# Designed miniproteins, single chains, continued (5): the designs that were tried, part 40

Each design is a single chain, and the fold is of that chain. pLDDT is the mean over its residues in the fold that is shown.

## One batch from the design tools (miniprotein)

Design m17369
Fold by ESMFold2-Fast:
Structure m17369 (fold): chain A 81 residues (1-81)
Amino acid sequence: EKKELEEKFKKIVEEYKPKAEEYEKKGDREKLLEEVVEPPLIEALELLGIPREEAEELVEKLRNGEITADELEERVEELRK
């Protein structure tokens, strides 16, 4: 179960990694966040058992600077318990 989720998560990261590297080189931070980081992050949060609606809200708060990456990780751990 956990191993299967970990494998699916790795596949998502692997699919988006080339796009992330391309947008990083171009300096298109906005496109990097919206097209490359946010979709796989939402999918990854769903795989971790976070409902899509909550995952989208957390990603939006992260984008707006309302929460840090560390706070996102803490909230994910809370929601999984």
Scores: mean pLDDT 67

Design m17370
Fold by ESMFold2-Fast:
Structure m17370 (fold): chain A 67 residues (1-67)
Amino acid sequence: SAAALAAAVATLQRLAGLSRAEAERAAKILMDGIANGKPREGAEEVQRRFGLAGEVVDAAGVAGILA
């Protein structure tokens, strides 16, 4: 949902200091992974591509799920 994506973006900007464009790209990969039943694969791709710690990516995913 739009709310889930927005929550993940806001969390990535707050915790990782990503620009809006970077956070939107990362959040889309993360939320697409969750929606397609591949949450771990999506989270690992975001960690690798954006150089983020697992706890940061996990927090963004949880924020998206709870929105």
Scores: mean pLDDT 86

Design m17371
Fold by ESMFold2-Fast:
Structure m17371 (fold): chain A 92 residues (1-92)
Amino acid sequence: SIKEKLKPGEVALVNLETGEVHIAPASDTEGIKEFIRSSPSRVRVYMLDEENVIHEFYIDRDVIDALEGGEMKPEVIEFLRELSLKQLAAEA
């Protein structure tokens, strides 16, 4: 289970086609970009907040297709960062 491997402040990225899991700190923008770029399909993201609650969302395939074309989309990383900040604000 991803929940057993994920720590607060980390994100888990899952290739929905292969089931491959990559866990990285939310601040590891380069590692996250590389995983998304290497994934041939839509990526599912899991994030653990400070209450130890798992949040799930998708990064759409159009973002992956743009990265595959050599274009790095900063909004993917900003989305993950903003989500982390929103989680922190909700608990404050």
Scores: mean pLDDT 61

Design m17372
Fold by ESMFold2-Fast:
Parts: structure tokens; C-alpha cells; sequence
Structure m17372 (fold): chain A 93 residues (1-93)
């Protein structure tokens, strides 16, 4: 079923939020990285408004995931470091 790139990115971000609530941070990271790939495709197509909407939503979700990950003592350090790195990269965009 064909969905717009923006709609696909929003669905990936919502699934990522659900993964964060389940403490599946690896799945959340994969979903958010896919959403960022769609954001890059939107940017390449000149849809700066849709790009910025996806970027902001991904950044908010990453920051929420980091807060949840840091609150959970069972979270691997590598997950926390990956979240921090991706937040820095997205903020520079």
C-alpha cells in the first residue's frame, strides 16, 4: 500500500515510541534511523517543511528514549552512547 514519505516517517516514529515504552531501545534506534533516511529523501526532493517536521519529531523521540534508557539500570552503555551520538547528529541538521 502506497503511503506518502511523511506518513511513512510518522508511522516509524510512532512505532519507535512504542518500542521505547517496551524498553526495546535497539528496535527504537532502528526505526528512528529509518525515519531519518526518509527525512533525507524528503530533503533531496526539496520538501524542507516535511524534512524539518520529521527531524524535530525524531529528535524529540530520541531525547525521550535517552531519558528512559538512562533511568533503566539494565540498559547497555552502548545504547546510551548511540542515542547521544544520534541526538548530536540530528541537532546539527
Amino acid sequence: MEKSLLEQAKELIEKAKEAVEKKDFEEALKLLEKALEIAQELLDQGDYEAFEEVRKRVLETLKYALKKAEADPSTPEEIIEHLKLLIDLVEEA
Scores: mean pLDDT 84

Design m17373
Fold by ESMFold2-Fast:
Structure m17373 (fold): chain A 70 residues (1-70)
Amino acid sequence: RQALADELQRIADRVLADPSSAPELRPQALRLLREGGVPEDTIEGIGRLFDQGRVDLAARALRGLADALR
């Protein structure tokens, strides 16, 4: 769980620093959320934030979920 949380935080930090990386990192972020046991409804919600270009909200949600997985 610690390793998954750290990787989710790295993805969130990368997306916040470079929003253009969001399409590339989206599949990896959603995969890590599934591996961490995050509910599918929540994963779908995060995916929608990426798809809607709300990358700041998606990244903040990833950080919050990373903290919850620790």
Scores: mean pLDDT 81

Design m17374
Fold by ESMFold2-Fast:
Structure m17374 (fold): chain A 75 residues (1-75)
Amino acid sequence: ALLSGPAVLALSAILASRGYLDGRPVNGVFDDALAEGANRFIADHGLPVGEITATSPLAKVEALVALASRVPLPP
């Protein structure tokens, strides 16, 4: 089963606001679009987390959300 829940929804919202979901709708499910967007976000911002996938533990999603929330939004 795909990851879902508040942490996934929060990550989706962060990535969508930064243009990392390629215009796809924000949802609370960890799908291929979210995985691709998350890994691009990690690489672009040099975040100290490894690659994330639909099979990653929820704690890794939560850690990424916490780190991403500290990266300032563009104006």
Scores: mean pLDDT 74

Design m17375
Fold by ESMFold2-Fast:
Order: sequence, then C-alpha cells, then structure tokens
Structure m17375 (fold): chain A 73 residues (1-73)
Amino acid sequence: TADEAGQAVDDVLSGRLTPEEAAERIANAAKKDGDAVYEQLSGLAEALGVKMSKPPTPEDARRLAEALHALRP
C-alpha cells in the first residue's frame, strides 16, 4: 500500500532500512497499488530530482531509496 511505501521512506531516513531493503518494499507496494504509491512518492521524488514512472518501477524505487539514503543525518 501507499502507507507501506511511506513507511519505507521514513525507515531509510532513520537508518532502520538499507536502500536495498527500502527499494524492495517500495517496489512491492507499487505492485499492489502503483497509482497510490506514485501519488504518495511523486512529489518527494521530484524534489530529489528522481524520475518516477506511473506505476513506479523497481528501478524507480531503487533510485529513490538511494537518494533518500544520501540525505541521512
């Protein structure tokens, strides 16, 4: 679900997930409801300069997770 994708974003930023783990969770959420995941994450992806397809692909999820990991405090 979109909530699962949002949680994966938060978990990468907090260090609870690796980029690889977060990418897998986002990709799995997008397989269940790609439109909802796109709506949840597209604004964040745009802000980070990451291109995101609708529905998001596993490659989109990987790039987003890597960009988020680079922002960790």
Scores: mean pLDDT 82

Design m17376
Fold by ESMFold2-Fast:
Structure m17376 (fold): chain A 77 residues (1-77)
Amino acid sequence: SALIAQLLQQARSHLDKAREYLDKGDYSSAQTHLDNAQDYLNSARDMIDNSITSMKPILQSYLDALEKELKELKEKL
């Protein structure tokens, strides 16, 4: 629900910052933001798995998209 959405938005924010730092060649800062994004996505996954909300399929789809982006950005380190 609202808390899950906030966790996913925090993950999105950290992924955006990681991409910015990768573009600047700051791999150390990029790694820190990717690690933070992973923590938020792990928390969101746990909450979604235990959720009975009608929004679960939409939240799961967004989580999957963010996890894919995280994996792709980590492969650039």
Scores: mean pLDDT 88

Design m17377
Fold by ESMFold2-Fast:
Order: structure tokens, then sequence, then C-alpha cells
Structure m17377 (fold): chain A 90 residues (1-90)
């Protein structure tokens, strides 16, 4: 589904940032568990926007833990928004 493609794109984006910042295994597992819960929530019929908002919040929280710059946080936020808007067109 287009919603699954959204999750897959955000998972890739998140993994790329985790690797760039040499994130701990604990943080990587927390993010993986977050994406798994998002897939389960969509399967249970939760509204896409609410699930997308939770993923975005979790990714921003991970960026804070990794001490990412404000510029990189803004770039991540914009990339997530672009992926969300692409998904909404389908």
Amino acid sequence: SSQQKFIDKLRKLGNDFMDKYNASDKLKKWMDDTFKRAEDALAAGEPFQKVADRIAGAMMQAMDVLNASEEEKQELAQKMLDIYEETRKE
C-alpha cells in the first residue's frame, strides 16, 4: 500500500541517520520497535495521519538523543513532510 511505502521510506531515512550518527544498538532497537508498532497500528485501522505523526515524533526524539544539529533536524523534518505529502497524493 502507499501507507506501507511511507513507513518503508521513513525506516530507510531513520536507518541512514542512525548509521551516520553511530547510534547505540538500544536506540536502533527502539526505532525498529517504533516502526513495528506503526505497522501494527495501521493494520488495526488507526488513522494514517496519527500513525505518521507518531513516527515523525519518534524520529525527532532520536535526533535529539544523537545530538544532531538544528540544521539536520530541520532537513529531516522537511524530508518526512515531503514523503507524507507524496503518500497523500495516492
Scores: mean pLDDT 82

Design m17378
Fold by ESMFold2-Fast:
Parts: C-alpha cells; sequence; structure tokens
Structure m17378 (fold): chain A 70 residues (1-70)
C-alpha cells in the first residue's frame, strides 16, 4: 500500500536524520527533513485521515528533535 511504502521511506529518512544529527551535520539533517515533509505532502491525499494524523505527529516529533539541537 502507499501508506506502507511511505512509512518505509520515512523510516529510512528518519534514520538518516538521526545519523546526521549524531555527526553534528544539522544542515544535512534539515535538508533530509525537508525531503521527508515533501514526500509526505505529495502523498498525503492518498492516505486516510487516521494515517495522515499519525504521519503528521511523527513528522512533528522529528522536527522537534532537530530544533532542540539548533
Amino acid sequence: SVYEELEKEIDRLEKAIDEEIAKGNYTMALFLLIAMSSLYFVNKHKLSEEQQKEMEERLKEIEKKLKEKL
């Protein structure tokens, strides 16, 4: 499903963001977050309201994690 494929891609991007944060590469982490948000935005119309809410909450937590390091 689109949701399962999106979750897998977001998992990969979140792992990459965490690795860049650990290295102190905050600019790269920010670009990865923008890529992740763009991927969600393009696909959100294909998701249920519940799936959209879950994904938006996840994106918000990742953004918060990055902002705490800036």
Scores: mean pLDDT 84

Design m17379
Fold by ESMFold2-Fast:
Structure m17379 (fold): chain A 86 residues (1-86)
Amino acid sequence: AASKIPYYLARVTLEPGSDMVKLQKQILSLPGVTSATPRTDSSGQDVIDVTIQAQTQSQLDSILDSIRSLPGVRSVDTYDGPLDYS
């Protein structure tokens, strides 16, 4: 039984002046998205850190493509690095 679904962290960079609250709600409505946390990066750019659960690379790519298609999204980057050193 596949009870362990991998989680991925993606950073969504917003276009300047985009409605962050609207984008956060739209991202959270996507299947496989478990969290969406608004942030401001070191350049003052609005970003949303998104946690995605996906069993396969194809599922992850589909979710990322859905996010990239949203109005006001400039780019989506995944980081598959150790977020926690354990």
Scores: mean pLDDT 76

Design m17380
Fold by ESMFold2-Fast:
Structure m17380 (fold): chain A 65 residues (1-65)
Amino acid sequence: KKELEEKKKELAEIAENGSEEEAKEYAIEVAEEAGLSKEELADYSVSEQLGNAREALEKKLKEEE
């Protein structure tokens, strides 16, 4: 569970300091781990993928608490 909080922090840091490609790749990876399918995410823009990953992490954290 704490891993999801850590991934959320890493996602934010990559989005701020990393490349756009790196942020996109990490967002997809995190979203998949949080329960979203990669196929579904492929239809979204990069900004939507980042948003979906963030929401999925928040939902996952809420489910555990």
Scores: mean pLDDT 66

Design m17381
Fold by ESMFold2-Fast:
Structure m17381 (fold): chain A 89 residues (1-89)
Amino acid sequence: SLSEAFEVLSEELEEHAEELEKEFAELDKEFQKLAEETDLDTEEGRKEAYEFLARAFRRLAELARRLGLERAAEAAERLAEEARRRAEE
């Protein structure tokens, strides 16, 4: 389930927070820019938010694989695919 995937990702990323600090800071900046430029309460804004989440989870999956965190990488890939599907609705 998505809740299980998010839980796995969150737990593994929390243990590696120091290695991930820069990546999270960059993702936060990208999300803040999206929120400033897009009304997230609209249909278009929701699609842009899901597209952002798909990109963010793909980046986290790549980083997790570099760190040897296979469970986190698989969880992030599942979350990215779900976000991609929701963006296409």
Scores: mean pLDDT 77

Design m17382
Fold by ESMFold2-Fast:
Structure m17382 (fold): chain A 83 residues (1-83)
Amino acid sequence: MEERLAELGELAREVARAEAAGDKKKAEELAREYEELALRAVAEATGQSVETVREQVEGKKEASPEVFEVAGRMIAAGAAAVA
């Protein structure tokens, strides 16, 4: 989990750097990578499939409190990396 949070933080910093440089296309591509990595990290931490986590985040399936806790930590890590 902690290693995934570090990887997400690094991707968030790369998105911020691309945005600061005015490279909107690169920022969008990196943001897409961030989303995919975040979904995989939540899936690994909660023992669910990536597809199940995506459906839970989209509100199509019920999420356990553990899914919300892990997702909250990732959002906080991403925000800290770009602040």
Scores: mean pLDDT 70

Design m17383
Fold by ESMFold2-Fast:
Structure m17383 (fold): chain A 71 residues (1-71)
Amino acid sequence: DEIEKLVKEIAERFGLKLSEEEFKKAVEIAKELRERLKGKGIPLETIAGAALFVAAGGMSLEEAIEELEKR
């Protein structure tokens, strides 16, 4: 899945060391964001980055959706 690959690549670029469970959580958040924002034309890399930030506790899923919808 392209979104799973992007989550992994972005985590590696930022030096984030994720456990298997943390990675799985970030991927599930990314899939949820992709589904809820479908048709909005948001790049998958942006969705993957937002999902990692949500998974790390930096913002809620709903806050991420609101932020991405403003674009």
Scores: mean pLDDT 78

Design m17384
Fold by ESMFold2-Fast:
Structure m17384 (fold): chain A 79 residues (1-79)
Amino acid sequence: LTPAQLAEVDIAMARMFAALGDLFASKGDLESAIESYEKAAEILRETIEKYADVEEVVAEAREELERVERRLAELKAEL
């Protein structure tokens, strides 16, 4: 596996946690939604640091992180 392929696994895991956050938010479980989004953000930040020399990966991970951080800020504003 190339570094880019390994990073795709990490990004896919982050997307899974973000989807779980969406599911909890849809059920009104804001605490579980926040926890899931925070885990997604953590994975994405680690991915950016670990694959900092792979511009394509950094760009993709930053886009996903921005989406997750926006959702997280919106949910935290409701608490």
Scores: mean pLDDT 85

Design m17385
Fold by ESMFold2-Fast:
Structure m17385 (fold): chain A 65 residues (1-65)
Amino acid sequence: DEKKKKEIIKELKEKLGLTEEEAEILIDKIKSASEKGLENIKDQLVEQYKVPRSTVEEIIKKARE
């Protein structure tokens, strides 16, 4: 759903400071990732963007629905 994807992109831009292109790439990565891949993505986002793990988990949950 294009509208739902747009809303997640806005949240990623505001919370992580991503560009629209970076947010779209991240959403696609999350949707295609294995369970082990998701753990690696969580670690990368926490380290790179200095956000709490709870914030990253909420974003992943929204992107995988």
Scores: mean pLDDT 79

Design m17386
Fold by ESMFold2-Fast:
Structure m17386 (fold): chain A 70 residues (1-70)
Amino acid sequence: MVTALEILYARGAIDVEEAKALAPYSEQLLALSEEERRALAERMERIRREHPDDWLARVQAEIERAIAAA
């Protein structure tokens, strides 16, 4: 199974260290539906593009919100 983090890493949107920082969320992200994971991946890519200076904190908040809503 491919997580939202694996998609971002494969697309070069995050480096290996950033992927490691987000790795603790991987199992929780797998608990989301495929549709929810796709929507989250799209939001993460948008955050990375629009907020390059603080995207990591924003992405962590989005992941936590998605997990809490599931």
Scores: mean pLDDT 66

Design m17387
Fold by ESMFold2-Fast:
Structure m17387 (fold): chain A 107 residues (1-107)
Amino acid sequence: MSLKERLAAIEEATGVPAKALKTYLVTALEKGIAVPSLKFSEERARAVTEEEAEAVADLIERVGLYRKVAEPAVRIILEDEGKPDTPENRREALVKLAKALLGLDTL
C-alpha cells in the first residue's frame, strides 16, 4: 500500500478531509502532551496498525507540524525512554506518538 492510499484510508476511518485531519492531529497532540506519560495511550489505544502510524508520522512531517507541535512530545518520549536525540530515535518516537494519537477517541 502506498503512503497516499494509507492516508486516504485514515481519512475515511476518521470521516474527515486532510485539512480537518491536520486540526484533529494538532488537538490530539496538545491533549496527549498534557498527560504526564504516553504509556496510558499505549495501554488504552485501539488496535492501530504500523502502516497507519507511519502514514500519520509522514503526514505530521509533510504538513510542517513536526517542529511546531510534535517535537516537544517526541522529546518527552525520548527522555522517558532514556534514548539520545538522533534522527533514527526521533522517527521511532514520532511513529509511537502517531500510534498513540490514532488510539485517542477524541473525534
Scores: mean pLDDT 57

Design m17388
Fold by ESMFold2-Fast:
Parts: structure tokens; sequence; C-alpha cells
Structure m17388 (fold): chain A 68 residues (1-68)
């Protein structure tokens, strides 16, 4: 799924790909627009803490919570 691709890209440090996959998930309706914003905020918070694994897990949790 697009959600799994977002989490995997974050875990691999490919933040550009993660952003593209997240945008696709919102545009395709796989997640809500609100869910896209919540996912971005959670990821940025964890990345600012230097926690890349936590950022990937936060993305997965938010994407699962806001799945349509």
Amino acid sequence: SLAEKVAEAIRNGDLDAAGEYLQEAVLSGEITAEGGVATSEAVVQKLNEGDYEGAAEAAREELERHRT
C-alpha cells in the first residue's frame, strides 16, 4: 500500500520519496487530508528528536488511524 511505502521510505532516510507517497495517499483517498497533516506533524516531531525509527512508526500509526 502507499502507507507502507511512506513508512519504509522514512525508515530508509528517503524523505523525498516519503513526501511523494504521502501526497499520493491523500490524493488517491487512501487517507483523509486531515490524516495527511497529522502524519506529517508526527513525523517532523520525531525527526527533530533524531528518532528515524520512531518517525516511521508514527507515520504507520497515523496512516492506519486515518485510513478511509
Scores: mean pLDDT 82

Design m17389
Fold by ESMFold2-Fast:
Structure m17389 (fold): chain A 70 residues (1-70)
Amino acid sequence: ETPQERVDRLIEEIEAAIAAGDLETAQKLYSELGRLVLQHRDQLTPEQIERIKEVGDRLSAALAAAEAAA
């Protein structure tokens, strides 16, 4: 599995976790994604960087909504 393939898979897993309401798993996966980005930044496409940013924004919104509901 290449770093690019790993990034794509992690984005899909994070989106699935957010959709399931499993925000702890989503946060863990996003941290893993962040480490992978730091290690392999030069191997990622601009489109992948944009998708990572989008999923991060989505996770932040979901976390804020959950905290407001508590």
Scores: mean pLDDT 81

Design m17390
Fold by ESMFold2-Fast:
Structure m17390 (fold): chain A 78 residues (1-78)
Amino acid sequence: MDELLRELARLLGTTVETLRRLAKELAEGKHLPEGFLRALSVATGLPLSYLRELDDQVVEGKLSVREFFARILAAARA
């Protein structure tokens, strides 16, 4: 997880501390802030609707926090 968060933080121009806080909130069943999802969409080129769907899947326990960030990172590199 930490290696993935470090790489994603570098890609997004944010801090690992910010991503760890958001990962903790997701693990506690809290949705990511809309502003952060929009920032992810701009940085990765992924549709906002797709990012909202992934966020919903994590909160519903259908997708792990690690898998969520791994999918975003993989798509950002494509």
Scores: mean pLDDT 81

Design m17391
Fold by ESMFold2-Fast:
Structure m17391 (fold): chain A 78 residues (1-78)
Amino acid sequence: MQKISAVLRSAEPLTAGVVSALTVALRQVGLQNVQIVVLSPRLALIGGEGSGVTEEAVAAAVRAVVPSAVLLKFKQEP
């Protein structure tokens, strides 16, 4: 499995409900051990583990929950 990290920027505040919905959506695209760390009201670090999970899949999952969201810095490491 590979370690995946990304930074999420949103035009809307990242509430506990939004973070919960993001966790569910990211698990559905194959991310395991999903962790979301809210750095500021509109900025979060997304972490997890997966095999074959693409930046496009993560971005689509995030936008399904938060349409205004943009992924900054996607990193995938062994």
Scores: mean pLDDT 83

Design m17392
Fold by ESMFold2-Fast:
Structure m17392 (fold): chain A 118 residues (1-118)
Amino acid sequence: SAALREAAAKAEEAARELRELARRMEEKGAAEVAEEAAEKAEEIARRMEEELERVRELADPSSVHLLEGAVELARNAARLLRETAETGDAKAEQALRMLRGAAAALEAAAASLRAEAA
């Protein structure tokens, strides 16, 4: 299915963006990038939720579950990053783990979707 291949490609792109955010947080310090990272993580979560709705009835339930998990992790990361930016309370390490978890879930979802599309 072309729709499943497109969803897989978008999930792979989103995973790369989340990994890049995690890398920048480690290199520059979480406080300097927290606000931008929160906005980007929210944008990625929204995009992936839109893709999830497009493929929900076409994709295997396991792929749907992985995409849902990735969206939730990305939104939780964004919330923790906003809290870090606003309060100065360093939830940065937890947010970093959630960003990496979301990326891994998106990569797993992409692999599952590509296998279905083959």
Scores: mean pLDDT 84

Design m17393
Fold by ESMFold2-Fast:
Structure m17393 (fold): chain A 85 residues (1-85)
Amino acid sequence: MEIKVSYEVIQLDETRYAIKVTLTGPSGKTVTLTFLPSESEEEQRERAREAGKELGIDEEEAVKLVMEALEKAQREGVRQVIESS
């Protein structure tokens, strides 16, 4: 069964965004993680590992999926700010 990943960019102010990542595991269970601009990469990776463990998937696979989603979401957020300015 395929693991599904979705993300949403939430603009907090002119320079800051929060990123919401939702993981759907093989059983159909979902875990949603919200990342703030003040969080370190280590904190983001730790929360991704916990989500993977909760979903019954490999922790490092969960980290990879979350970090890829965060990178894509950050690129989209930056583009929106540049285009609106």
Scores: mean pLDDT 75

Design m17394
Fold by ESMFold2-Fast:
Structure m17394 (fold): chain A 118 residues (1-118)
Amino acid sequence: MELARRVGEEAGRRAAEVARRLRAGEADGVAAGPPGSEVWAIVVTAVADDEAARRAAEARLREATDALLAASAHAYAEHFTFETDGLLVSVVVVGVGPSEEEARAAAEAAREAFLAAL
């Protein structure tokens, strides 16, 4: 319960920060779109049984993130680990579009592509 809550809080904070940077045009490698574009963020988290599994998960998430960034100018992914746990690896996948529906569809497509690259 406590670990899942902390993971959710940190993932939510990271997703909000990524969305804020994209809306401000402060994220490298992604076109934020014209003024008034919507941003939708999805968080994917992996839990590892031990440190070796965590490092392996981090490496896979990094490779999938790099592949996604190379394939799409309208999707963004950023991976991070939770310092206090050391066993959790998360990635934020973001879609951008002229409407909330289109931004969500872009984020879902990016998530699907990201998961397929794992």
Scores: mean pLDDT 62

Design m17395
Fold by ESMFold2-Fast:
Formats: sequence, C-alpha cells, structure tokens
Structure m17395 (fold): chain A 80 residues (1-80)
Amino acid sequence: MMSKEEIRERVEEIIEEIKKLAEELEKKGKLEEAKELRELAEYIKEVMEELLKKKSNEEVEEQLKGLEEDVEKLKKKVKE
C-alpha cells in the first residue's frame, strides 16, 4: 500500500504529465484547452493535498487510481 509520501510523489508526476499535455496543446495553437489543463492541474494538486490531510491513505489511493484513469483518457484525446 502506498505511503503518504509515495502518494504525494505520484500526484506531482500526474501534475507534470498534465503540464506536458498543456504545452503540447499550446504548440498546436489550442490555447484555451491548454489553459483548462493548467487550471485542472492546480485544482488536482489542491484537492489531493486536502484529501491527504482528511482521509486515510487507502481512500486517497483509490482517488489517485481514478485520477490516473482520467489522465490516461485525456492523453488519448490530446494525441488526436
């Protein structure tokens, strides 16, 4: 089971991945979509920090799995 530190590191990895997707959209001239992804990254960081304070590591890990699935779907959409 993931530690609190491992969850934080994974969240940072996901945020960096979303930022890279935003940069790719910016290169394609999709500035509004890129802005939405950057705002999503900030929102995710805030929500996950809040969950780590209030919820058990097990509950946060389940939320992280859902987030990873959403990011994979987003990656597929951006690569179109």
Scores: mean pLDDT 79

Design m17396
Fold by ESMFold2-Fast:
Structure m17396 (fold): chain A 58 residues (1-58)
Amino acid sequence: EAREKAIEEARRQRDIAVAYYQGKALYADSISPELGKQAQQEMEKARAEGDARVAALE
């Protein structure tokens, strides 16, 4: 079903987004711990939003 492919794509996009923001968080932390915390919060938000999108398709 098209739904299964949509779920797989949503999971892939979630994982890519989390990895991207994780890299951003490491770079930001190298500049300032405060910036690192902000970037980590964005990563957590991206993960939660990605998880919600996957759950909505299941």
Scores: mean pLDDT 81

Design m17397
Fold by ESMFold2-Fast:
Structure m17397 (fold): chain A 92 residues (1-92)
Amino acid sequence: KEKAEAEYIRTQMLLLSLAQEVIARYADDPEVVELMEQFRQAVLNSDFERAEELAKQAVARISTKDPQTARILEQTLSELIKRMKEAYKAYE
């Protein structure tokens, strides 16, 4: 329980921090900002299905401008969402 809770909090914090960095980097793209703000809300609500969908949409949009950044972001977001989801199931 303690280990699962710590992993859940850590992965949530990392996802929120990453989303905030993406928002800052793409502040001039209102669609990316909107998708990442909705992603942050989904992460805070443990809505993993919505978080995965929003991450996919944001990555697809970023890939048209920065394909290398989009590729790294896709891998990082997918890994962290999976870990947070697994920790959530173990915690609850």
Scores: mean pLDDT 85

Design m17398
Fold by ESMFold2-Fast:
Structure m17398 (fold): chain A 77 residues (1-77)
Amino acid sequence: SAIDYVEKAIEALKAGDVVAALRYVSKALSLEPDNEDLLKAFGYLAEYQRNPSEELREKALEYLERAKEKLKEKEKE
């Protein structure tokens, strides 16, 4: 599910594996292509890969956690 991919992306990013995080977000986006939080997370992850900074990593994590929360709420409906 998209949630499983988002959770794997969060785990990968926390482990420092930005390439794996980007791959998992891409897989989540293939299931939820118009998800704004996932699109923003992808953008921040891509920028973090090019220019590593704690601010960019934190923003990527924030949008991934936000996407996860909203997707879980959608499954409860």
Scores: mean pLDDT 83

Design m17399
Fold by ESMFold2-Fast:
Structure m17399 (fold): chain A 59 residues (1-59)
Amino acid sequence: MKEELEKKFQEKVAKLGKEANDRIRQARADGKDYRAVGLEATEKLSEEMLKGREEVRKA
């Protein structure tokens, strides 16, 4: 069902978002380029969001 695909998509996005935030925080604490880390995390999140939305749309 469409709802099941949407639930899986939301869970995956939430997990990726948490991991991204943890990486950004760690990069800031270490004095690394947290902007670069944020961009990489955002790109991965956007890719997964597009895939998930396409699956839900086709369901």
Scores: mean pLDDT 76

Design m17400
Fold by ESMFold2-Fast:
Structure m17400 (fold): chain A 63 residues (1-63)
Amino acid sequence: SGREILERAAEILRRNGLDEAADTVLSFENLEELKARLFELPTDIRTVIEVVLHDLGVDLSRP
């Protein structure tokens, strides 16, 4: 919903050495844009982003 969730996800990804995934998350303006375009991402990047968003309580099965 907000930019703050993306910033938190990016921080977690960076702490785990996933800098490309973190940069990808921060390229979106908000969570809704990321969720809508998640299927366009490479499988490796998408998978780690999905795990982090799920851990942050984001429901990826609903728009």
Scores: mean pLDDT 83

Design m17401
Fold by ESMFold2-Fast:
Structure m17401 (fold): chain A 81 residues (1-81)
Amino acid sequence: SADDEALLQRLERAGETIRADIAAMEAAGEPASRIAHFLRGYIQLLERERELAREQQRPERVLELIDEMIAELRARLAAVE
């Protein structure tokens, strides 16, 4: 649906923004603790988005994209510790 396509586009833009923000923080020499805090915040936000998507009966492609974003951020968090 148009709403599902709009959500996918918003999630894709959010992913790009998160990646850009992390790269900028790393380039600026931000402490690992600050980067970890940022990553945890976004993981929590995406987990809430996933629950909302389930409640709204969004198509699997939406849930899969959110799961991929969560997995990416969890991997980055593990690397930062």
Scores: mean pLDDT 88

Design m17402
Fold by ESMFold2-Fast:
Structure m17402 (fold): chain A 86 residues (1-86)
Amino acid sequence: SSEERLERTIAEVIEELRRRGDLPELEELVERFLGMSLEEAEEEMLREVEEIKATEPDKEVQERRIRMLTVAGLLAAREHLRKAAA
């Protein structure tokens, strides 16, 4: 399913970041988005993605930064939903 594909992509990105020692940066982004409401976190993630697209001239760096932001946003959204259900 599309959900299973998304889960695999998230897991692959996390493993890539772990291998590179970049997990602390991901964790900081997740914590920042968790400090916002779910709606605010979504809006901020999309705003930062567009800013990266507009300002980062290196396409590979741009793709890496957007990938990290997207995964951080998804992880924060899941945690928000988990806490709302508790």
Scores: mean pLDDT 82

Design m17403
Fold by ESMFold2-Fast:
Structure m17403 (fold): chain A 81 residues (1-81)
Amino acid sequence: SAIKAGDSGEAAQASFGAGIYLVDQEDLDLASKVIMAPTDEEALAYAEQLLEHARSSGNPRAIRSAEDFLERLNQELARKV
């Protein structure tokens, strides 16, 4: 798959800056989709999928990391006015 810099801008930058504990390739794919997302709504949806995947893994570190990532993304979205 081709990797291209997306237009999700500040929300994606802030989310990746928060740090992410990746369990597997699916987590990496979802994290990449957040940064590449053309809209904030799509970025949020992918971040929620990342959290759900982390929860299904049962790994406490992955769950906390995904929750922190989603919280940071929500804070960036709330900052947009």
Scores: mean pLDDT 65

